# Designed miniproteins, single chains, part 61

Each design is a single chain, and the fold is of that chain. pLDDT is the mean over its residues in the fold that is shown.

## One batch from the design tools (miniprotein)

Design m2097
Fold by ESMFold2-Fast:
Structure m2097 (fold): chain A 113 residues (1-113)
Amino acid sequence: NKETIIENILNLITNNSIKSILSLALNVLKDKISLEQLQELELKLSSASDELEKAKVIGKFVASLLGDEELTSCIITLINEAEDLDRALQIIGMVVGMLKDQKSPEEIKQQLC
């Protein structure tokens, strides 16, 4: 059941900013996420050592669901280069915000890449 795994995932997050971004991402991408992908996300988040690593796991997860290989690579690079939590959350927030606004992969690339 996807709902049970989503609840488990959100319960792994103690930081309210990370939890908020993750909740928004999971809601915006709900129709694109398989049960297997949610299980993989749960495993990766439970193994992440700190809040920055959790944010990077979330950012890479979101990037993998964009359906455009060039955009996915660009966002993964931006997430890997994020030196602090605020920058990682800013990148994720911009991507998820544009997805909520139904921006195309080309429009997202134009703004972030």
Scores: mean pLDDT 88

Design m2098
Fold by ESMFold2-Fast:
Structure m2098 (fold): chain A 71 residues (1-71)
Amino acid sequence: SQGLGVRVNSEEEAVELFREAKRRYPDKDLVLVNENFESRILSLKTATEEDVRRAVRELGLPLGAFLTPRR
């Protein structure tokens, strides 16, 4: 099942969302998706803020952001 979707309009918003997600759900993955259906999956265990910034620059803005829940 797909979880909560959030819109991201800046690199700073993406990094802030990543920081909060990493603190609350470190065992989940963050998915960033652009309007062209291109996506990047970031492991909240191992990904860095630099990985987030790079993904935003590569995908462009705006982005959708989702958490992938594990069972």
Scores: mean pLDDT 81

Design m2099
Fold by ESMFold2-Fast:
Structure m2099 (fold): chain A 85 residues (1-85)
Amino acid sequence: MAEEAVRIGEKAAEMAEKAADYLLKTDPSEEGQRLADELRKAADEVRKKIEETRKSGDKNVDETLEAAGRAVQKALEAEAYAKRL
């Protein structure tokens, strides 16, 4: 369980990081920068939960998956925003 949560979390963090980079290139405005900052914070949160899960095992799996879900949601919202520019 913990290893699978870590893999899901890593993919979610990477997705959020890539979305932030893409958004900054596509929209360097204040709104684009704000959304990119939120994406980077979401990715950082996922990576922190991954480290906690690696150290504690199953006890932090749900927190890692929840953080991953939030990061993916923000990445999808950023893609929708960029498509409307």
Scores: mean pLDDT 81

Design m2100
Fold by ESMFold2-Fast:
Structure m2100 (fold): chain A 72 residues (1-72)
Amino acid sequence: SRQQLEAEVALALAYMYLAIAKNFLKRGDKEGAKESIELAEKVLQEARALGAPQDDIDFLEKEIKKIKEEVK
């Protein structure tokens, strides 16, 4: 269904932004990491609303929280 495809795309974007945030942190760029994690959080909320798998939502939420603690 269209909703399933939209959920898959939103979930893929959340994983992408998480990876980008981790890369920025490895380079010492806290600002870039913060921007990327905020985008990850936004698209993760969209994925949740579209019915993305709970295991992926839980995993990404925990990873996002870890990055948010590092960019304080």
Scores: mean pLDDT 89

Design m2101
Fold by ESMFold2-Fast:
Structure m2101 (fold): chain A 72 residues (1-72)
Amino acid sequence: GAMSATERFLQRLRDLVANDPEALKARDEAGNAEVQATEGLTLPVLDLSPEARQAILAAIDKALQVVREEEK
């Protein structure tokens, strides 16, 4: 289906924030090919408290819902 650049960006951001430090490290090391495919847009590794991570994930999920609802 059609997907906006904003929706794609939010999905990528959510993935980075949701990953555990261990999983994020493994993907960072293996993610060179994916980073190369993402038009050179690199997001920094974020060291967030669990509380901040939960709040940010909730905010991203809400933003994704709004973006997807606009498609209707």
Scores: mean pLDDT 62

Design m2102
Fold by ESMFold2-Fast:
Structure m2102 (fold): chain A 68 residues (1-68)
Amino acid sequence: MSNEEEVIEIKVDKLGGTAAALAIMALAVSRRPNVKLILTAKEVGPDLERLRAAAEEYGATLEVKIEK
């Protein structure tokens, strides 16, 4: 088994400031290069780019699932 990664899962019905802030806060708290953030949302916009930039800055992996 590879190194155990910290996995943070966030599911929202719609993308909003609260969801984005929560995700960024989780990344900041982790302070680890092997963190995987899974974000599930129905609609994504510019906030997704911000989240991706934050994940890259912290050396984390961002996985986005868009539900219809």
Scores: mean pLDDT 63

Design m2103
Fold by ESMFold2-Fast:
Structure m2103 (fold): chain A 49 residues (1-49)
Amino acid sequence: RVAKIVEEIKAGVKDKDELKRKLVPPNVTSEGKQGEIDIDLLLALNDAL
């Protein structure tokens, strides 16, 4: 999933909510899956590119 998030960020999707919707099922709480994949950190990594 981290690789999927990175691909979406490269495609121009930098919105956390959009990434969450595409890569984390809507029935998953903000804890758990979203906490396991730190979307904010991935966005920061993309900014460092």
Scores: mean pLDDT 56

Design m2104
Fold by ESMFold2-Fast:
Structure m2104 (fold): chain A 62 residues (1-62)
Amino acid sequence: MLADLLAELRRRIRAEPPISRALATAIRDRWGIRSVAELRARLKAAVVELQDRGVRVLAVEP
């Protein structure tokens, strides 16, 4: 995944409740995701990348 996306997700996770909706919307908007299945796949990949960078991801659900 892209470093820009990871940085933005990290910022969103810290700054915005409810996080899951804002996170899903940001991914959809940035990637032009059209389907729920693709949105979920992208979200899972982004969470893995965030964890790889040492970011603690709490509970993230679309």
Scores: mean pLDDT 56

Design m2105
Fold by ESMFold2-Fast:
Structure m2105 (fold): chain A 77 residues (1-77)
Amino acid sequence: MAEKAAEENRKLAEETPGNKVAKMANLMGAEAIEKGVKDWDGVIKTLEKARDEVEKEDEESGKLVGESIENVKKVAE
């Protein structure tokens, strides 16, 4: 299940090529799932901040970062 969530986040990064912040956020989510992290809350908070900043200018890319966050949350539980 975690491998699929990481793959989905990498695909979301590929769907955000024009927005570097969104692409980096989606890749960060994928790497957190693949490698594991001790501070899942910190990762989620960082991704949520990135989503909020992306949303202000690019609502569609912000939505894709939101989907990446949901995949991270599924693994963190």
Scores: mean pLDDT 80

Design m2106
Fold by ESMFold2-Fast:
Structure m2106 (fold): chain A 96 residues (1-96)
Amino acid sequence: SLPPPERPATLSPRELEEAEAAAALAILEERRKIEGLPELDPEELRRALREALEELRRARAEAERDGTTALFRGSLIVARNLVVGREEARRIAAEL
């Protein structure tokens, strides 16, 4: 059975930010793994995470302009859950 969906309205702003950071990190790490790239050091990981988050925010703003926000958000959630578990992604983001 799939876990119940998270309701953003029940999360604090910090929890939402941590969830978005975890999703961005999971996407970045999986992409690097597919491309066979070496692991980044902690400083480079923090920089890459910040850049990935800004890219996600930009893409989200574009989707909002094009009226595709709901589909875009759904795709990101699915991608995150397919790459790593929600709790695992949050843990990784917190360890940065």
Scores: mean pLDDT 55

Design m2107
Fold by ESMFold2-Fast:
Formats: C-alpha cells, sequence, structure tokens
Structure m2107 (fold): chain A 84 residues (1-84)
C-alpha cells in the first residue's frame, strides 16, 4: 500500500547521503549507497513504477560516474532507458 512511498523516500535519502560522501571524498561509501539505490529501483520496477525506477537508476548512474565507476554508470543509464 505505502511501499512505493517508503521505497522512494529511502532512495532519495540514500542519494543525498551518497552526494555528501562524494563531497567528503568517501568514494567507497558513495558506491555502497548507489548499490542500495539500485536495489530500490529494481523493487520499484517490479511493482510497476517504471518512471520512478528509471529515475533512481539514473541517479545511481550519476553517483557511479562521479565515483569513477564508468561501466556501472553506463549499465544503469541503459537500464533506465529500457524501462521507458
Amino acid sequence: MEEKKKLFKEAVELAEKARQALENGDIQTAIEYADKIVEIAKKLAELGYKNLAAGMYRRSAEIYEQAGETEKAKEYRELADKLL
């Protein structure tokens, strides 16, 4: 019932934490937050919220890119595009 709202809120909070980790140079911590956002995006997609899932995949891709994880960034951008 409220699972979509809870998942979205959790992903937004993780994205903000990842941004702060990147600003502080905590690259590995930022990658861990991006991994958690990907798990939430997958759950949103399985629930049929493809637009929200695509947004979360794109956000995790931005974090991966800033963390130097270029291959993961490309993978999740392509996955987001395929959902729509």
Scores: mean pLDDT 86

Design m2108
Fold by ESMFold2-Fast:
Structure m2108 (fold): chain A 94 residues (1-94)
Amino acid sequence: MREEEEKRLEELEREVRERALEAAKKAGMEVIAMDSDRNPLSGVVVLALYVYDKKTKKYRVFPHALPTEELDEEEEKALAETIERAIAEAKAKA
């Protein structure tokens, strides 16, 4: 049971990272780095996406926390859309 939970967290982290990367590229932001951390005590994956907007010469970070439970493909898509919207909003404020 514990090993299955760890693998689910690892898979969630991987998929979240991939979707965040794709969303950032789709929004026209350059991805510099992506940090993710697994918190098995809270069952959450924390993601920080670091992007660089070449037009404004500014670095931005988008933090997100995802629960290990209840996440499916629809929720992963919603995460990607949320990151894309956050990047677009930041770009508009620049």
Scores: mean pLDDT 61

Design m2109
Fold by ESMFold2-Fast:
Structure m2109 (fold): chain A 80 residues (1-80)
Amino acid sequence: MDALLAQLRALMEQIAEIALSDLPRSEQQAKVREIQAQIAAIRKQAEATLSPEELAALDAQLDAALEEIGAALREKLAAR
């Protein structure tokens, strides 16, 4: 589970880095969609292999990570 959480967190951080990049909007959207597809595939695999309790724990940790990453992204955008 820890490895799965780390993998999902890394993908979420990649989305934040793409949002901060100077790439064309169309390229940013394409890269974000690719990463979102990877996240969806990993979550589908987790739903097939983890217990409901493990999924709830993973979701709680992902929600906390998303909040942390979102706060850091907002701070970096404000610093521009």
Scores: mean pLDDT 78

Design m2110
Fold by ESMFold2-Fast:
Structure m2110 (fold): chain A 94 residues (1-94)
Amino acid sequence: MKLPKAGPLLRQDLERERAALKDAPFSENAVKILESVAETEEDRELVEQARKNYEKWKEKNKDVDPNDPQLLREEIASNILATGYAFLLEMERA
């Protein structure tokens, strides 16, 4: 039987999540989730990109109402993406 972490489907899911995370706006919580599972240089690069995206997002939205529905949707989406990536990464490592 194939080793779980060598599975092509799991690798494809991880690559898709990494791509989504590079382009998505990030919340503070999403950055913390990515930091908690970072073990490789590639993982650390993703965390640094997430921090840069979050800083840009904060600067862009500094004068926007914090209860704006669009901002809340972006934060929720960011948290979901980070959580999904962390789950898949743990499965790859198992």
Scores: mean pLDDT 70

Design m2111
Fold by ESMFold2-Fast:
Structure m2111 (fold): chain A 107 residues (1-107)
Amino acid sequence: MTEEERLLRLAQRIVDALNELRGRMTPEQYERAERIAGLVLGLLSDIVRGRITYEEAVKRFEAAIAGLTPEEQAALREAMDVVKEYIEDPSKFDEAEERLVEILRRL
């Protein structure tokens, strides 16, 4: 699987998870989850394509989450740790995909 195919697969899995949760979330919760999913996918795409470093992505991410609750910030930092593990070991893609989707479901 190419990096492009992996990113498309992850994006599709996240969209599917959001659609599954749509009926179980308030409109505010859904909008928050969609915004967070978009942010994580965008940063991962930029890192994988060499547009930004992981360190730059962490800085942008910390700035973006600063207005969220401590619980949401903790879950999203866990998501960035998953991204880091995947960057360091691409063989962990399936594990990273599952963990990112589960973090989204907890928001």
Scores: mean pLDDT 77

Design m2112
Fold by ESMFold2-Fast:
Structure m2112 (fold): chain A 92 residues (1-92)
Amino acid sequence: MEGEELVKEAREEVEEALKEGKSYAEIVEEAAERYLTTPDEKERRKYEMIIREAGLLAEEDYQSGKISEEELERVRRIARELDLRRQEEAAR
């Protein structure tokens, strides 16, 4: 339930950043930096969702030839790192 609202907010943030001319790699790098530096757990969860949604949109754009394989690989790497951190938190 809470996750649905965060997904919507995350997608909106990714779309805004793309509209401003940022690449998917730049979006996920910024989100990862803010995830690591913010003390607010709600804000961290937002950036985690931004990285996940950016990954999904990057996959679609890769399949349509809009982005390079290198850009998709960078996005996937950052998303995987955050997913691992989330799994570590859940295992505590």
Scores: mean pLDDT 77

Design m2113
Fold by ESMFold2-Fast:
Structure m2113 (fold): chain A 118 residues (1-118)
Amino acid sequence: KEKLIKEAIEYGKKAAELAAASGTPLGAETEKYAKLAVEYAEKGDLKKAAEYLEKAAKLATQGEFQGVMPPEVVYYLYKALSYLYAAMGDEIGEAIYRMSAAVAKSTKDRKPKETPVS
């Protein structure tokens, strides 16, 4: 359980760092929610951590669609959610977000020209 929470925290931190690096208002808001999620995960409030990660993922997905957010932010947020739901014992939630992370990574990897531009 502690290892899964640690992985969720690390991916949440990576997402926050990359969102902040975007230099956009949407990136700043995504960073804010990702940092709140990390803080709640560190406190053991996994439900609030999941809530804030889901808010961050929604904003990051919107930003990716608008071309103002790196695809890696979406990938890291879904990885964090997958580990967090696993830590909560929610096997279905873990599987859903694990698949979402794989799809986000696959989509990014199939469009190399989007990575150099971000």
Scores: mean pLDDT 79

Design m2114
Fold by ESMFold2-Fast:
Structure m2114 (fold): chain A 80 residues (1-80)
Amino acid sequence: SKEEEIERLKKIITELADGILEVDARHYGLTPEQLERARKVAEETAEKLAKEMVDKGDFSATEIFRAVAEAVQAALDEAR
């Protein structure tokens, strides 16, 4: 179903973004509170992008990596 595809993509994007955010949090010296906000924004962005990918029918590695990059960027912007 569409809902199952969205949830699967959201999980993949969120897990990859989380890994990158852990590295970036150490590099930028984010507080635990900033990292918590960042993770929430990453998950919300991942859900939005997963819905867009399902609607477009584009599941390519390029689109997944683009979604991960967008989720990480949105998360870091909010952590400030």
Scores: mean pLDDT 84

Design m2115
Fold by ESMFold2-Fast:
Structure m2115 (fold): chain A 61 residues (1-61)
Amino acid sequence: SALAEAIAILDRDGDGVITEEEIEALNKAGFKLSEEEKKFLLGKSPHNPSVVNLLKKKLAE
C-alpha cells in the first residue's frame, strides 16, 4: 500500500527517527509536503499515530 511505502521511506535508516534526508525522499516520491508538515515530521517516529494520520490525509487528497 502507498501508506506502507511512505512509512518505509521515513524509516530508511531503521533508527525510528525521521531525518531531513528521509523527508526529502518522501517529497521526491510525490508527497507534496508543506514546510510546516516537514517541520512536524522531523525528529518524530515514523510509527507515531499523528505522523501516520498526516500520511493518510496526504494520500487521500
Scores: mean pLDDT 79

Design m2116
Fold by ESMFold2-Fast:
Structure m2116 (fold): chain A 79 residues (1-79)
Amino acid sequence: SSNLPLEERAKKALERIPEITEEYVKKGIVTEEQAKKLEKVAKKYIELYMETKDFEKAMEEVKKEAEEIEEEIKKLQEE
């Protein structure tokens, strides 16, 4: 298995986020605007985790914005 430094793992995670959000937009699960917000939250989380090296604290800082986006996604799925 490849041993990747934390920074390279973070870059791969950030590359995955746009793929997931793009698929969700195509399926009508999220709007393009919500997808951009998700990408910003994910980037902020990764940056905070890199700075603090504390998963719990990084998650706590982005939790409110992430929860708001999740609620908006659920609302969009109401059909």
Scores: mean pLDDT 71

Design m2117
Fold by ESMFold2-Fast:
Structure m2117 (fold): chain A 83 residues (1-83)
Amino acid sequence: MEQARRHADRARGLPQPVDTDEQVIKKYIEYAKKNKNYGIASLGMADVEGNDEELMRIQKLVVAGNEEELKKLFEEYEKKYKK
């Protein structure tokens, strides 16, 4: 059962090793797609990864209101967790 769940989460573009991070990232992905709020989702994903430099870069894009770049960055995060 655990292996099947992790394979399903991987197919959705989620990280594989930790359930808590997988659930958080899944919520951010669904939130961004439904609400078109890519900034909050991208910030959450960078925070989960512990990438402070990327977090600051995303914050700057959010302040600038650059939704196009935020969407691209979100899509890169989603692809990073896909096989």
Scores: mean pLDDT 66

Design m2118
Fold by ESMFold2-Fast:
Structure m2118 (fold): chain A 86 residues (1-86)
Amino acid sequence: SEDVELLAAADEEELLRQLRGRIEGALKVIEELGKKDPEKAIEEAERLIEELERAAELAREAGKEGVARLLEEARERVRELKEEIE
């Protein structure tokens, strides 16, 4: 049924929308923290990189490749931001 496929796709799209918002928020927090306390911002970025790596592995194991890709892209963005603060 096309309706069942659309519902499954809608659930993934909704999850992706929520994750994108959370990622943008987390990046902004680290960027702002980097202006005030670069050492703490680097530590927070390192923790987020580890969390995103674990989350991407879990998403891939669950067969949610789109979610895994978004989390891997987010990990790279956090790594780039960390390098800019360093």
Scores: mean pLDDT 78

Design m2119
Fold by ESMFold2-Fast:
Structure m2119 (fold): chain A 68 residues (1-68)
Amino acid sequence: SEKDALIEMVEEFLENIHKHYPDLDKEGLIAEAKEKIDAAKSVEEISQVIEELMQKVSDFMQKQDELA
């Protein structure tokens, strides 16, 4: 399904980021994204989930880079 393909893309994306940021809660973020994508009732809601995920990852990376 299209949702399964999106979840796979999210897993690939987070795995790639996790290689450079090992403290990233990859499993938690994947689980949250799966739950929210499965619960989404529209394309707009899916887009919001992806945007929120990207923002969380960006904020985490920024914070880690400041600590390094």
Scores: mean pLDDT 82

Design m2120
Fold by ESMFold2-Fast:
Parts: sequence; C-alpha cells; structure tokens
Structure m2120 (fold): chain A 74 residues (1-74)
Amino acid sequence: MKVTLKVTGIRSPLDVKRIEDAIKETFGDKVKVDVSLTSGEAVVELPGVTDVQKVVDAVRKAGFGAELVSVEEL
C-alpha cells in the first residue's frame, strides 16, 4: 500500500529524518519512506494494508502537520 501525505512544518533535513523515524517506529524498518523537504510531500510504502489514519497520526505525533493526499494499492 502506498500513502501520500502533505506535511507542514518541515524546516530542515533533521525534520525529514524525524518524520521518517516516527513512521518506521510505528510500522517497522521494512516500510519505505520518502519525504520531500522542498514540496512537503511524504510517500509511505507499506508491506500490506493498514489504516491510513495511523500514518497521518504518526507524522502528527512527531510534531508536524499532516493531511492525506492519496492511497494506492500495491
């Protein structure tokens, strides 16, 4: 499953790493996470199906704004 989020509050590469770490702590090390500092877009590829709200909540819990953009089945 591929989840695309719009993230707000990203100011530095350290913030990108914090978002990636928060998602990996929630879903495990096998998840693929790509966060754009320039666009504020986060793409999360999950092995299987999950509740997309958990992805949004993981980013918000890390201290950033997050909004669901799209979900794709893989």
Scores: mean pLDDT 79

Design m2121
Fold by ESMFold2-Fast:
Structure m2121 (fold): chain A 86 residues (1-86)
Amino acid sequence: VEELVKKIDEKIKALGEAETPEEQRKLMHEIMKLADQLPKEEAIKVLNKAIDVLSERIEKETDLDRQIDLAANLVAAATYLASLRS
């Protein structure tokens, strides 16, 4: 679990730095796939971290198209998080 959480945290950091929509989508997909391998509580924690990073990026983004791409990733993460709570 510790190694998996560390790997996800590294991808969440990369998500905060990724400049292209393609790289952002790839990282978000990888984060969700790895989170699926975690216990529910740990998965919820890492998904909330990813949502926080995306929210911060959206607030700082000045380009509307890039904001839309970031928002799509946030919706994907939030939808997956909601499924874990159901």
Scores: mean pLDDT 82

Design m2122
Fold by ESMFold2-Fast:
Structure m2122 (fold): chain A 74 residues (1-74)
Amino acid sequence: LAALIAALLALGTPLAAAAVATINALAALGLSDATILSNLLAILNTLKAIASLMGLAALAADLSAILAILNAAL
């Protein structure tokens, strides 16, 4: 999880920072790394689909980069 957080922060985007804040908040609630990752992947995949449908190309690209890092952590 620490390596994943470092990779997300290296993207330097506000959305990647928000994803890290979400991971830290869920970890503070006592959720397992696997539960955090599976739920975050589901949420971000849904958000990417909506962003693509709405024509928000920059947001969709940022979400794609974040999702690539999360999928590599599995």
Scores: mean pLDDT 80

Design m2123
Fold by ESMFold2-Fast:
Structure m2123 (fold): chain A 95 residues (1-95)
Amino acid sequence: AFDFTKATDRELAIKYTALAIRLAGMEFELELAKRNPAVPQEAVERLEELTREYRELYKKFKEALDKKDLETAAELYERMLELDLEFLAIVAELE
């Protein structure tokens, strides 16, 4: 498993960049879902909630990195991975 407490600045930058790319993808996918009348309202609302929480955690992750609080950064990273998996599962089931 990735150990944040032993991570180099480069490895932390790579993780931070990957999270930024995923957030941008989630926001784009949410906009597409909102514009598609075939997508159920319930699905749009869940994607919106997940995207909002991911954005909040992303800000907290940056704050944790800036403070060198790598234990908090690791916990936030794991929560963000869980949110991303839930988001992808909903998108995969959109009919």
Scores: mean pLDDT 88

Design m2124
Fold by ESMFold2-Fast:
Structure m2124 (fold): chain A 68 residues (1-68)
Amino acid sequence: SDEEKKALFDEYKKELEKILKEKGYSEEEIQEALNRLDRGEADVLASEDLSLEMVRRLLEHELKQFKE
């Protein structure tokens, strides 16, 4: 559901913010990354073709880029 997709984005936004803070990014850089994720959330919620599993995998892929 859209509520479950939104909950996934909220959880990943929190994880992303934590990772970026631990890596020493500025508050401005962190906010830009979160804004980008918010734009992606809007696009996903507008799409009926994306399953919860697909959204989860997309967010996990994005987070993995910040860990490496």
Scores: mean pLDDT 75

Design m2125
Fold by ESMFold2-Fast:
Structure m2125 (fold): chain A 89 residues (1-89)
Amino acid sequence: SVEELVKKLEENAEKLIEEHKENPETPPQRVLLRAEALLGMGEIALAVLKLSGAPQEEIEEFERRLEEIKKRMYEELKKRYPDVVIPRV
């Protein structure tokens, strides 16, 4: 379900944030690459949902929540690395 997919993406985003809170010496490049990979998975999941013939309402809800996840990841990365230029995915 859309809810299950979004929850898994949210869980993975939270796990990434928590892992790097516990390991503050983790290089910024590593955190950025993992965040980009996670967001890329979300985009692939969205593409699969569209190809599966899911109702337009479900597709729009997934897109909306994926953008919320992207915004949260961007804000958390900016808090941790304020002097680094962080591109939006």
Scores: mean pLDDT 74

Design m2126
Fold by ESMFold2-Fast:
Structure m2126 (fold): chain A 86 residues (1-86)
Amino acid sequence: MEREREVEEARREFERLRSTLTEEELRRGRFLFEVQVLLEERRATPDPAEREALLARMRALAAEAGPEALAQVDALLAKEAELEKA
């Protein structure tokens, strides 16, 4: 019960923090999530030609998002991992 209660409190705190994010910041986060999906697909792919094509797609998406958007999503993913450990 103690662990479950601590996890619930951590989730409430995380949700409070997320409520301060703008819709634009959330949209950028979802955009980078698409890049993460492609990255996972590339990791699972042994074919060099297919790996190169997936990498090119990730680069194109990242260029559109910009470095600020990438940094925002990395921060959100780190917070989600921290919440799961709590």
Scores: mean pLDDT 63

Design m2127
Fold by ESMFold2-Fast:
Structure m2127 (fold): chain A 87 residues (1-87)
Amino acid sequence: SMEDVKKLQEIATEAVRIAYESGNPEAIEIAERYARKLEELIKQNASVSELADVLLEMLRELKEALADDPEAVERLEELEEEVEEIK
């Protein structure tokens, strides 16, 4: 549904915020790359399931880049749970 797409966009926006707040250049690059990919998929009318899968890939890569930041990892894990509830 359009509401589910909006929720996934809000989760992606929060993930990007976490990356920027970290100041980690690798995390920021990952966030920007996936944000662009998600925007393109939405324009192509991708399914909620496909968007959720890509967002989970983004969150996984961000957790790897921010592994030394336990607070950021915990916030990203909470976002993963929100994505799984929508999927």
Scores: mean pLDDT 89

Design m2128
Fold by ESMFold2-Fast:
Structure m2128 (fold): chain A 75 residues (1-75)
Amino acid sequence: SAPPLPERPSLSVGELREQLRELAAQPGELGEEARRMLEALDRMENSPSMEEHIKASAELQEAIARIKEIEEKKK
């Protein structure tokens, strides 16, 4: 198992996937965004470079914020 980091500025990939899977099951704009983010995670795993991992992590954090904004707007 991967050791826990002493400092965690972002969610782990596993935690992020679980949240996105739940959101992706929902219909509409929120579900579409969650599905796109799952695709981004898959792309990150298939990437050969650390640069892609860092970039994808930043994009995913921004996407999470956007998803939360959409959810708040919808509520």
Scores: mean pLDDT 66

Design m2129
Fold by ESMFold2-Fast:
Structure m2129 (fold): chain A 98 residues (1-98)
Amino acid sequence: LVEEAKKLVAEGDKLLDAGDYEGAIEKYKEAIELLKKANAPESVILEVEAKLYYAKAKLYESQGDKEKAKEYLEKAIKLRKEALKLAEENKEEVLAFL
């Protein structure tokens, strides 16, 4: 589950870099489901959710929906800040998972 989830995140990152925002969203969603099944640390799950919301922001930006793009970007930033905070508070758990 963990190795497959990591592979899906890497595939999502490549799709995002290529401008395939819809493809990136699907890969990140599947990775999140596998991470939840693996009982991954909350910080790890939130980091991938931040990537998902960033991909959604890019999708809406590409469609000219600036308001939705801003909304999802703000959600991505908030999730990433929470992920970093939880990773700092639970260093041992995060390091053991990595």
Scores: mean pLDDT 85

Design m2130
Fold by ESMFold2-Fast:
Structure m2130 (fold): chain A 63 residues (1-63)
Amino acid sequence: MYTEAELRIAERLGISPEELRLMLARSDVERAEAILAAIEELGLRDELPATVRLLETLLGREF
């Protein structure tokens, strides 16, 4: 089942919600920055806290 937030992010990125979930499940670092930017632009950070944490971890590997 897809949330409204997942559908909006997928639409913003021009991909399917299935593709979005696959990218997140595969820890796609190349897409992580674009996905995080879409979440922030749409104001969905608080709707997807676990996803934001995952993306920040993938990008914050230098911490």
Scores: mean pLDDT 74

Design m2131
Fold by ESMFold2-Fast:
Structure m2131 (fold): chain A 66 residues (1-66)
Amino acid sequence: SEPITVYVSKETFAAMRPGATINVTVDGQTRRAIITHVTDKTAYAEYIKSSGDESEVVPLKLLPTP
């Protein structure tokens, strides 16, 4: 339930906008994530799974690589 921390390139971080999608590797799998919130130092995103009328949401915390 707590956000999973994922590192992204500084270029990817600089280009992030709320509502945009990005590809992230989570638990060894590449997932499409939707950016929900962006701050100066961190961003938040969610990758979603949908099946029929239901959806599962996994929260992510995105950090730029040093």
Scores: mean pLDDT 77

